# Designed miniproteins, single chains, continued (5): the designs that were tried, part 69

Each design is a single chain, and the fold is of that chain. pLDDT is the mean over its residues in the fold that is shown.

## One batch from the design tools (miniprotein)

Design m18537
Fold by ESMFold2-Fast:
Structure m18537 (fold): chain A 70 residues (1-70)
Amino acid sequence: VDELIERAEKAIEAGNLDEARQLVSELIKAGHLERAAELYRKLAEVSKKQGNDEAAEFYRRLAEELERLA
């Protein structure tokens, strides 16, 4: 679990959003909804910083949905 979270964080920091999305999906499948929500919040921040407001809003909504389920 910790290894999967660390890999997702590194992917986000590297700007490898496709890899980060896949790793977050695996966390959701494993039932780690709270950690997955935190990573979606981070994806939203990175997307906003890159000027992709549409992707930022998408990830923000996914994080809110997971927070309600956790």
Scores: mean pLDDT 81

Design m18538
Fold by ESMFold2-Fast:
Structure m18538 (fold): chain A 70 residues (1-70)
Amino acid sequence: MDEFKEKLKEELDRFGVRVVVTHPLSDEQRAQLGAIVKEAVAKLEEAKDKEEMEKILREAKQRMEELSRL
C-alpha cells in the first residue's frame, strides 16, 4: 500500500510539472496547482484501497487540466 501511494504521489508531481511546462501559467495559477497537489496527497494518505487512490489521482489530474483552461 505505502509503495503504491508513493508511486501515485510521484505521478501527481510529474503531471503537475507537465501542465506547467505545456501551459503558460500565472504565479496565481501555479500556486493553485500546488494546492491541488497538496490536497490530493493528503487524500491519498487517508485512502485505504487502490480504487480510492486511483480515483483521487484522476480527480486531481482533472482539476489541474481545468486550471490550465483558465
Scores: mean pLDDT 78

Design m18539
Fold by ESMFold2-Fast:
Structure m18539 (fold): chain A 69 residues (1-69)
Amino acid sequence: SMGEELKQELKRLSEQLEEALRAGDRETALALIERMKEVVEKLRELGVLSDDEAEAMLAMLDRKREALL
């Protein structure tokens, strides 16, 4: 299903983000955070994530983004 594919994409993006952060690749990390936010919003629209779960994940991603700016 699209929801399952998007959940797997989110997992892969999370792993790539951890790698980019360890490498000090700020530009790649920022791009990955933006893509992860898009995937989270799509998962919320599909009803795969609740509003509370999506807001918690978006808040975490915004905190990571602010730390890089």
Scores: mean pLDDT 89

Design m18540
Fold by ESMFold2-Fast:
Structure m18540 (fold): chain A 93 residues (1-93)
Amino acid sequence: AKEAGERAEEAGKRAAEAAAAGDAEAAAKAAGEMIEAAQEAARAGDAEGAEEAAKAGTEAAKAGADAGSRKATLAGAAAAIGAAGEAFEAGAE
């Protein structure tokens, strides 16, 4: 459903904010929520929603890197990879 893509986008914003603040625990939690939302979007046939989640995860990784938090950067990168995988499986190409 489109709602899953929107939920992933919101989780991405929370992950980026937590990463910028150096809060690795909050960033990891938001990254997990993003992956779950991407999986739900993919199951509903919303490959675009899963792709948007992957972009949000990439932004979170960049925010973590800019803040100097390796843990937050890795959490964002993992979310981006997971969401991109879901988008691919859902038939984004």
Scores: mean pLDDT 70

Design m18541
Fold by ESMFold2-Fast:
Structure m18541 (fold): chain A 70 residues (1-70)
Amino acid sequence: MSEKELLDEVFVALATMEAALLKRAGFTPEEIRAWGDRLIAEAKKLGVSPETIAEMRRLLDEALAEVEAS
């Protein structure tokens, strides 16, 4: 794997774990948005691919929607 591919995979894994933890921990919708925005901002700074950024946003937005629907 290239360093770029590894970086992209690490950030998908981080977004997946964060989405799961946020759903289980009882965070508010505002806290979920804040955590997601911080993770996405750091991923962008580190040069994570636009496709991986989109996947991270999708995972975090799905977690937010599930919390708001509860």
Scores: mean pLDDT 77

Design m18542
Fold by ESMFold2-Fast:
Structure m18542 (fold): chain A 64 residues (1-64)
Amino acid sequence: SSAKKKEELRKLVQRLTAAEIRRIGLLFDLDNTPDPAERERLRREIEELEKEIEKIKEEIKKLS
């Protein structure tokens, strides 16, 4: 139904927004972290989060 699609879109947009905010925070942490091991951890977290963001965007496009 159109109502169900609208609710699914709303939830996906909320998840996307939260993921984008989290990504900005991790990028800020990366810019302020001198330790190589911690930088590598942050880069991996950012990479996984960017993959999640891409998947959410694909789901939004499928519902549009």
Scores: mean pLDDT 88

Design m18543
Fold by ESMFold2-Fast:
Structure m18543 (fold): chain A 76 residues (1-76)
Amino acid sequence: SIQQQVLDGGNKALASADAAAKELPSAKDLLDKARAAVQQGIDAAKSIPGPEGVMLFGQYLGQAQAYAGEAAAAVS
């Protein structure tokens, strides 16, 4: 299902953020914010049935990508 694919994608994104934070301690605060945004998206997808939960997941994923971009800039 689309919901299962969204949850699987979110869980992979959490694992990636955790791995990145271990490798880039100087960017940890920004990567922790990215992780928190992904977790909020997963929680929304689980708690809100239908397209609204998926839409909120997308919004939080965008926020997480913005924090990850800031983290990448901070270590360059």
Scores: mean pLDDT 76

Design m18544
Fold by ESMFold2-Fast:
Structure m18544 (fold): chain A 63 residues (1-63)
Amino acid sequence: MEALEAGIRNLVAARQGASLTGFLISLGVPEEEARALGDRVAAGEGSVEEQTERAVALARRYA
């Protein structure tokens, strides 16, 4: 679990929205939801902490 969160946090901090979207899809997250979050991260919306928590929650929900 900790390794997953660290990986997601690094993508969010780097504003790597497209990479985050692809990673979430690889974990079973629906493309629509993964892309929406990736787009927000690329746009720099919210804090790194907030977007990381959203991404981790989404990944865990579909894992």
Scores: mean pLDDT 82

Design m18545
Fold by ESMFold2-Fast:
Structure m18545 (fold): chain A 66 residues (1-66)
Amino acid sequence: KKYRLTLSGSVESQIGTVLRLIGDPNVELKRLSPTTYELTLSGSDAEQQAIIDELKALPSVTLTEL
């Protein structure tokens, strides 16, 4: 499933979020702008939902289903 990911807050928190995601074998990131990414999730439904829940818990992250 594809999502639009928008990052806000400090540069350090944005870098931390990107590094977390690119380290995940079930995540593909395509940079659209300095703060906006296209996120493609693979793996099981439970694995995908865990990543979604993690991202939604971050106050500096906006996640929109495509």
Scores: mean pLDDT 81

Design m18546
Fold by ESMFold2-Fast:
Structure m18546 (fold): chain A 59 residues (1-59)
Amino acid sequence: DEEIEKIVRDYVISRGGTSTGIDLFLNRGLLDEKLVENMYTEGFLNEKEYEKALKYIKS
């Protein structure tokens, strides 16, 4: 999902990550529930985006 991928990219870049590493991270399915919860706790995801991200992981 493009919206969730953009949020993940923005989050990782804010932590000093790289765009190429993010692409591999998302394509390899390394986005897990713990990372999503951390993004929600830090305010990168609202409640609707958090639910959408959990569905993205579980799909």
Scores: mean pLDDT 66

Design m18547
Fold by ESMFold2-Fast:
Structure m18547 (fold): chain A 74 residues (1-74)
Amino acid sequence: SESLERAGELLGEEVKELAEEAERARAEGKDEEAMKLLAEAVAAAVRRALEDPEAVAAAAGVSPEEVRAAAEAA
């Protein structure tokens, strides 16, 4: 899906893999596991943005300041 492809490009493969696992868990009716995996994906995305805001900004076509502000708001 478009959102999973973008997550991989912007936030790295770990976030994409966690999001894919969450989608599969939801499809199988494992709502609690899906929510846990989604929370882990969001936490990994925030860590990635704070660790390397320049790389995330370059991939997204925005400034590193915008990436840091978005991560702080999450």
Scores: mean pLDDT 70

Design m18548
Fold by ESMFold2-Fast:
Structure m18548 (fold): chain A 70 residues (1-70)
Amino acid sequence: DGEERAARLRRDAAETLEYLARSSDRALHEAFRERALPALEAALGHPSPAVRAAAREALARLTAFLAGLE
């Protein structure tokens, strides 16, 4: 259901942020920007309000982190 998917998305986003924060690898950050961010943006259109909320939160956090690398 949407609530379960939203919970997993929030967990995955938190783990991804932690992983990216440990790495100074620019190529890893660029690969994430090119692949993961479009997937999160697609999730903003999900039928479940819970999934859309989780995707919005994850996208905001991950985008802010990547912007901080500039």
Scores: mean pLDDT 75

Design m18549
Fold by ESMFold2-Fast:
Structure m18549 (fold): chain A 57 residues (1-57)
Amino acid sequence: HHMKKFQEQLEKDRKEIREAVEKGRELGKATAPPENQDAYAAYYAEKLLRDYRRKRG
């Protein structure tokens, strides 16, 4: 039962995940044509989030 340690790590992971999602959104916007920017941003954000989890796992 390492509640404090676990919480601290969870907070750190949350920050990294937030940054990965933000990066994905920016990449999607830069890569996608104007009409599909939102869809591409969502796609890349989710893709980076999944990659982050896999690399950490």
Scores: mean pLDDT 71

Design m18550
Fold by ESMFold2-Fast:
Structure m18550 (fold): chain A 86 residues (1-86)
Amino acid sequence: SVEQLKADLEAGIVDLTRRQVDALVGEITDPELAAQLRASVDALLEKGDVEGLFRIAMLALVGKATGLPADEIAQAIVEAANRLLS
């Protein structure tokens, strides 16, 4: 059903976001920034903001695809996540 497809899509977005954040954290050189990234993403997960999580996943993917440094991608994600949490 459409309802089942929607639930599967939402679960897929959460999984994608977790995988992208985990990969990014492994490449961040600033441990404080890595901690801030994890905290901001965990807060969005607690809030259940699936649209916000999708935006975070897209920032990570586009940043990587364009060759941006991990720390710069992480800063952009933290700023975006904190705006969504406000």
Scores: mean pLDDT 86

Design m18551
Fold by ESMFold2-Fast:
Structure m18551 (fold): chain A 99 residues (1-99)
Amino acid sequence: SEEERARELRLRQRFMDLAVKYSKELNKLKQEIAKIKEDLPSLTPEERERAMKTIAELQKKIDELQKKLVELGKIFRDYREGKLTLEEAEARLAEIEAD
């Protein structure tokens, strides 16, 4: 139906928008880590300890975003292969967006 085609186009656009959003966030976090690492040799031991904790927190956020991108790709693939209905794909995408 025309309504189902419109929903599929919206689903595809949502996949693209999320992939772009998460990829941009991932790149920003990687740049922040790179900057902190560049400054590490110039820091005091106390500042270095705090910087290393910040790197660990940023790395955790990177790991979480990478898991979201992997899951997003799996949902898109499974939908394209007919393993997920439109409704199931929409629901799983909403779960990723809410997390």
Scores: mean pLDDT 89

Design m18552
Fold by ESMFold2-Fast:
Structure m18552 (fold): chain A 59 residues (1-59)
Amino acid sequence: AAELRAMLDTLRAARDTLDAEIARLRAAGAPPEEVAAVEAQRATLDAFIARLEAEIAAA
């Protein structure tokens, strides 16, 4: 459905934002635990993206 594809696009944009933040934190020499916290958020988004991609493929 168009709604699921729009949601997928939004989540992918959010993932790109987190990827940029992870890169920024690493470049700035942030503590590993701070980087890991953002990586955990990204992993959660990846799980939602994968689920939505599977639902779109099944439709």
Scores: mean pLDDT 84

Design m18553
Fold by ESMFold2-Fast:
Parts: C-alpha cells; sequence; structure tokens
Structure m18553 (fold): chain A 60 residues (1-60)
C-alpha cells in the first residue's frame, strides 16, 4: 500500500479528491482535515487510478 498526502487549494477540492479516491477504490483509507487529504491506497490498478484522479484535484 502507498500513503499519499495531498494539500488541496480549497476544502471543496479536498472533498472532491477524497470522494474520487473512495469512488475509484472503496478499500482506500482516506482522512480529510481541512484542505489536507491523507490516503492509503492499495498497489492495484484501481488504487493507481484513484491516486492519479486525486492529484488532479490537488493541482486544480
Amino acid sequence: SERVVIEAPSLEAAIGAALAIIGLDPRAEVKVTGNRVEAVLPDTPAGRRALEEARRYAEA
């Protein structure tokens, strides 16, 4: 599993990133604290897709 921390530009972006991760891999562990999203993702195709999607929200 891979642990990732994403500092989003807004609370809305942080929530969007968290929902995208859970939506793509519901086994992912996600915590949201303000604009910060902490996730533990499985090393699977679904987990990698979730990570890629979450990065988009961090760069928005």
Scores: mean pLDDT 76

Design m18554
Fold by ESMFold2-Fast:
Structure m18554 (fold): chain A 68 residues (1-68)
Amino acid sequence: SSDEKFLNALAEELEKNNGIITKEELLELLEKYDVSEKLKNAILEELEKNNGVITAEELTLAIIKALS
């Protein structure tokens, strides 16, 4: 699925950047992989809580909530 491809790409990007990702990088990944509205909205809500940089832990929690 597009969501699965996105999550794999996100995990790789987080590994390269010591567990962080910028808002711009995350938005590019969301657009590239055409993720579901549910997952996209959960991630965008998390972005509103953070000032331009998001940790792997914050993203993991947002994704779990979106997919449960």
Scores: mean pLDDT 80

Design m18555
Fold by ESMFold2-Fast:
Structure m18555 (fold): chain A 65 residues (1-65)
Amino acid sequence: MLEELEKEAEKLEGEAREIAKELVKAIRDGNVEKAERLGALLVIVDPSEAARRVAELAGKVLKEY
C-alpha cells in the first residue's frame, strides 16, 4: 500500500504533488494527525481523480497503523 501511494503521488503536479509528498512523509513518520490533515487539504486543492486516488490510498495505509 505505501509503495502504491508513493507511485500515485508522483503522478500529481505542482502544489498537489508537494502536498502529496508531505503526506507520504507524515505517514512514514507515523504522524497520523498530520497525514489526515494533508489528505483533506489535497482533495480541496486538487479535485482531480488522481488527487482523490492518493487521498484514498493514504486512508487505507493509515488504517494499518
Scores: mean pLDDT 79

Design m18556
Fold by ESMFold2-Fast:
Structure m18556 (fold): chain A 82 residues (1-82)
Amino acid sequence: SAEEYLEKGKELYEKGKYEEAIKYFEKAIELDPRYAEAYLNLGKVLAELGKYDEAIKYYLKAILLDPQNEEARKNGKKIGEK
């Protein structure tokens, strides 16, 4: 399921396996294109890789899908300050 791919991506992210984490978050989005949390976590990985422009785009997508998502708003704002 999309949730299983999201959880595997989060495990890989915690282990610093960022490229593998991206693939799992992309699979979660492929199964559920409106999965706000998957876009949020993809943005977080891209920010860790220094891909700030891409990270901001995914944070904005997460906010669009779930406007009450405080983490996406906070993370997008922090990158915008750099």
Scores: mean pLDDT 82

Design m18557
Fold by ESMFold2-Fast:
Formats: structure tokens, sequence, C-alpha cells
Structure m18557 (fold): chain A 75 residues (1-75)
């Protein structure tokens, strides 16, 4: 695995973490907090897409971004 792909995996992991935390805040009715976390997740996934050289990592980051964007639009 390249250093860029390792960086992409780390960025995807943080994106997933923020998306998951956003889901928890939305469940509790903190829509403003959820929005902030989804926006942070989207930025992390976008960075992962840019640095990833492995097509599967790019696909994973793109799917994560789409999920976070969909959840943000539902708020």
Amino acid sequence: MSEKDLEAEILISFGEMYRSLGDKLAEKGDLEGAKELYEKAIKLYEEAIKVATNPKLKEEAEKGKEEAEAKLKEL
C-alpha cells in the first residue's frame, strides 16, 4: 500500500467517525451539531478521493461522501 493510500484510509476512517457522530446527534435532535459533523465528514471524504490512488478506496470515499450528503439534506 502506498503512503497516499494509507493517508486516504485514515481520512475515510475519520469521515466515517464524524458521519456516525452526526447520526447520533441527529437522533438526539441536535440538528445543528449533526450538520456540522456531516460537513466535516464530507470534507474528509473529498480529501480521501483526491489523495487515493487505489480505485476501491476512491469508491469507498465517494460512497461515504454520498451518504453524508444525503443525511445532511434530510436535516
Scores: mean pLDDT 87

Design m18559
Fold by ESMFold2-Fast:
Structure m18559 (fold): chain A 55 residues (1-55)
Amino acid sequence: GLYGKAIEYFMKGDVQKALELLEEGKKRIEELRKKMSQADPETQAKYEAELEKLK
């Protein structure tokens, strides 16, 4: 996804572009989290665990 593209930009030395792509990816993740906030606690907990793995 966008995270992989951001890493490639970082490796090329385009730190600013890499950060922009990471920010875009985070926005998409947060949008999905917002939808998950209306889900049952079990589903939300599993989603939170997956997000932690992205750190």
Scores: mean pLDDT 71

Design m18560
Fold by ESMFold2-Fast:
Structure m18560 (fold): chain A 60 residues (1-60)
Amino acid sequence: SEAAALAELAARARKEAEELIATGSPEEQRRAADALRGWGERSGSEEFRETGERLAAAAA
């Protein structure tokens, strides 16, 4: 289902975001945050939005 595929993508994005928070530059974290927030707005996925917010906070 589309919901299951979206959930899998969100879980993958969360893992990649955790690695980026640990090893990425603030610029990379900010760029990823903007992308994930955009995906969250378009898809209605709260997980993408929350992950993007965490990346933005790490970049601050």
Scores: mean pLDDT 79

Design m18561
Fold by ESMFold2-Fast:
Structure m18561 (fold): chain A 79 residues (1-79)
Amino acid sequence: DIDKMVKMAKKMIEKAREALEKGDIFEAEVYLSLAKMMISVMKLMLPKLSPEDKEKAEEAIEELEKEVEELEKEIEKAK
């Protein structure tokens, strides 16, 4: 379940980057917001995971948050 959410969040980030490359700032912001929402939900799930799954999920979330932060800066520059 959480692995599926990680994959979906990555797809949302990819779609946001594609929208930004097209100059569609609104679409980029929508996909970025969806990715952020999924990251927030995953963080809420962390305390319920096994220690091994939690460690993997925390690493994945950290990478996703870095990508989101970089993309937010690029979108803000495009405004």
Scores: mean pLDDT 84

Design m18562
Fold by ESMFold2-Fast:
Structure m18562 (fold): chain A 66 residues (1-66)
Amino acid sequence: ADPTPEETARNARIVALTRKAIEAYENKDFETADRYLDEIAALAGLTPEQRAALRDGIEFVVEKAK
């Protein structure tokens, strides 16, 4: 089944926050990036391990974009 309007809005916010986190990492603004990751973790209910994996994934994407 399709996600609810609330789930769609939450997912859209997570995507937007992920883009902002990537931008912050590209600018070497790690404090701002960590704040966006904290917001994503809260919205998505991520464990500390899942948050760390997301952070590693963002760092990998930023490094490959150079």
Scores: mean pLDDT 79

Design m18563
Fold by ESMFold2-Fast:
Structure m18563 (fold): chain A 76 residues (1-76)
Amino acid sequence: SAEERRARAAELLARGREAFAAGDYETASQLFEQALRADPEYAEAARELARAVEKRPDRTGSPEGLFRRAEELERA
């Protein structure tokens, strides 16, 4: 169900935030990606992923698209 998907995404988001607070941006980005895959409409997960990607020295993608997606989902 949508509720079960959001609950799983929220758990992954919480773990990602813990990793982010510890400075482990690689683990944080992976957890936020999992949260967004569990619930693709989860604007907060997209925004947190964008923040984690910005902090990675080895990032291969642009966080600007993720920030825009989060804003569009929040507006919808």
Scores: mean pLDDT 81

Design m18564
Fold by ESMFold2-Fast:
Structure m18564 (fold): chain A 75 residues (1-75)
Amino acid sequence: SNPAAVEPLIEKLETDPDPRVRAEAALELGRIGGEAARPAIEPLVKATSDPSSLVRNAAIEALALIGGEALEALR
């Protein structure tokens, strides 16, 4: 998990046409976690409304991995 990957992962989460790539980006953002993943919280909340259930589930899991501040943003 590389903190420098946060911005490229957000780009993939928001723009990649393949839902598998978007889901992987969401999960990796969750694995990075903590303060480094803070910029990903709003993109991940938006991803909980993604047309793909795979991406929605990955985004919810990622928000849970990031922790309390992310769960408050989801509510």
Scores: mean pLDDT 81

Design m18566
Fold by ESMFold2-Fast:
Order: sequence, then C-alpha cells, then structure tokens
Structure m18566 (fold): chain A 64 residues (1-64)
Amino acid sequence: MLTEEDIRRLAELLSKATDAEAAYRFGQELAKTLSPEELEALARAAKEIATNEAALEAFLKGLE
C-alpha cells in the first residue's frame, strides 16, 4: 500500500510548478521499491491528481 508521504510527494511533484525531470526521477525511485500492484495504483492516483500534463507523462515514464 502507498504511504501518505508517497502520496503527498506525488501531489507536489505533479503540480503546475513541478519540474518534469524531478517527476521522472521520483517515478524511477518508486519503481525500484514498490511492487507491480503498488505501481499500478500509484499510476492511477497520479492521473487523477495531476495538474501538469508534462510532469504526469515524465512520472509515468519513470514508472514504465
């Protein structure tokens, strides 16, 4: 299950002010530590809360 800190950090990175590279790096970091099921849940949450399309795309690319 995703932690509250992971969700909070994700919301910050997917804001309009977020650097796409930072979002990509966070996606890569999480891909190394989370299960496939957790990664799918995180990808769905990201799509729901994202306000910046480029940041969302970069984050999802990091997750693969």
Scores: mean pLDDT 72

Design m18567
Fold by ESMFold2-Fast:
Structure m18567 (fold): chain A 60 residues (1-60)
Amino acid sequence: APVLAVAVYDVRAVRPDELTLKKGDRLEVLDAGGGPMWRARLLSTGEVGLIPIEALEPVP
């Protein structure tokens, strides 16, 4: 099953490779690396980018 997460607060992209999110946006985690950013797909738009780990809560 895909690894799903939800945004726990609004996120504003600072760099071109980052996603802009609204609180409650649902995401598919693609790369959960050891750094402060994960690569994920925003389910509502299909956009892919980097997101701070702190902004995401995993869902079952």
Scores: mean pLDDT 80

Design m18568
Fold by ESMFold2-Fast:
Structure m18568 (fold): chain A 108 residues (1-108)
Amino acid sequence: DPLKEKIKKNLIDYNNLTEEQADLAIKYKLSHYLVKAAEELGLSEEEIKEIAESLTPEMREELRDRMLDRAARAVEERGEEDPEKRREILEEAILETSREFVRELLER
């Protein structure tokens, strides 16, 4: 699928994922932030699959809203005006939210 190959390349080139992380995100239809957070927490591919299978549409929407809220607050609190630094602050806030969400799922 040419579209999947383009998405994979964009995940690697623009979102700083490894090829393996990009493949997992596409295969399990997970946010690349969740895949990165799960691997940073030492989860196997099987555990990442279990997370993907446990996620309801409502949980995916909750995670998205939580990511956006935290990212917006982080940028406002830092008062950063440089667009590249703002992006770094946003991505760090989203990644930390993803780590917290993965930990919450593991405690269930």
Scores: mean pLDDT 77

Design m18569
Fold by ESMFold2-Fast:
Structure m18569 (fold): chain A 58 residues (1-58)
Amino acid sequence: MEEVAEKIAELTGASKEAALKLVKGLEESTEVEIDPELLVENASTLSGKQVEEMAKDG
């Protein structure tokens, strides 16, 4: 999951920590194994600010 978070951070401009928290939140929410490529593709539609905001929610 860290590699996925790092890729999301690079694509969106968010911090790796925020991206990792977003990934963990999605994993807990779906209760299914998250496909890394789907995660990256979905997150790439978000701005870096949105990733940071989503990581702060909770």
Scores: mean pLDDT 71

Design m18570
Fold by ESMFold2-Fast:
Structure m18570 (fold): chain A 73 residues (1-73)
Amino acid sequence: MLSQEEVERRLELLAEHYRKEAELYRAQGKLELAAEFEKIAEEAQRLIEEKASAEEVLEFQGRVAAREDELAA
């Protein structure tokens, strides 16, 4: 099981990554995609604030992967 420190670090990296993706899509004029990735980043930040468990982080990553697949379809 991941430590609380590792969980927090992973969520911070995910929040940073998806905020950056949102900015890139916004710069490309893809405002809808930018908004969706911004929401993902906000969810990751919320999980940090709520001290999410490793299980909750894995569930979040699963939801993000499914969402990315949906957006690519």
Scores: mean pLDDT 79

Design m18571
Fold by ESMFold2-Fast:
Structure m18571 (fold): chain A 70 residues (1-70)
Amino acid sequence: SDAEERALFAQASAETLELYKKAQEEAEKNPESSKEARLYLGKALRGLAEALGLPSAAKYEAEIKKLEAE
């Protein structure tokens, strides 16, 4: 059923949002991480934000481009 599929997607999205919040907190606590580690985490956060339809996806895209230019 379409309704059952939407309910399952909502649950999966809630779990993904929780992981996204934890990843953001971890990134914030580790600003001195290596460029490679920061790029990896930034790309992961961008991907999660895009999957969740969050406007922060554009923020992470900009941060990735800035970091790649360094």
Scores: mean pLDDT 71

Design m18572
Fold by ESMFold2-Fast:
Structure m18572 (fold): chain A 79 residues (1-79)
Amino acid sequence: TLEALRAGLALARAQLEAEAATAPAREVEVARLALEALEAALAGDLAAAEAALARLAEVGSPEEVARARGLVEAVAAAA
């Protein structure tokens, strides 16, 4: 459900914040941008989701960008 997805994203955000001080900076930024894109898509803000994906493309691998885009598209279609 969308509620379960919101809860999952909130948990992922909390885990990212807890690990941010000890994880490599690039990995943290990739995870942060992917979460921003998913949170924006879930809120119905597709422009913000695309902006986050564009920033992710500057720091992430093509595979990380493709995975995040697929999840954003799935969330947008379900919302």
Scores: mean pLDDT 81

Design m18573
Fold by ESMFold2-Fast:
Structure m18573 (fold): chain A 92 residues (1-92)
Amino acid sequence: LSEEEIKEIAKGLVLIAAGIALSDLQHGRITLDEALEFIARVTKKVFEAAGIDPETAEKIANEALEKGRAQPSGEDAVRAAADTAIAGIDKL
């Protein structure tokens, strides 16, 4: 796999996580904070699996969580968290 293919797979995994989190949030199965923390956890694990420094992975995961928490709606929060994580992957 090329570095570009690994980045595309990583972005796909973040989008799948965001979709699961949004679905569970909309059905009342999890809270907004649980949804955002799930996306942050997946982001960190994906970065670590891609061989990224654990400190950098944690910083980007935390940025995704903070960007999500700053949004007034659950859908906007999940989208902001996913977008932040994807932007982090693109900088690798």
Scores: mean pLDDT 83

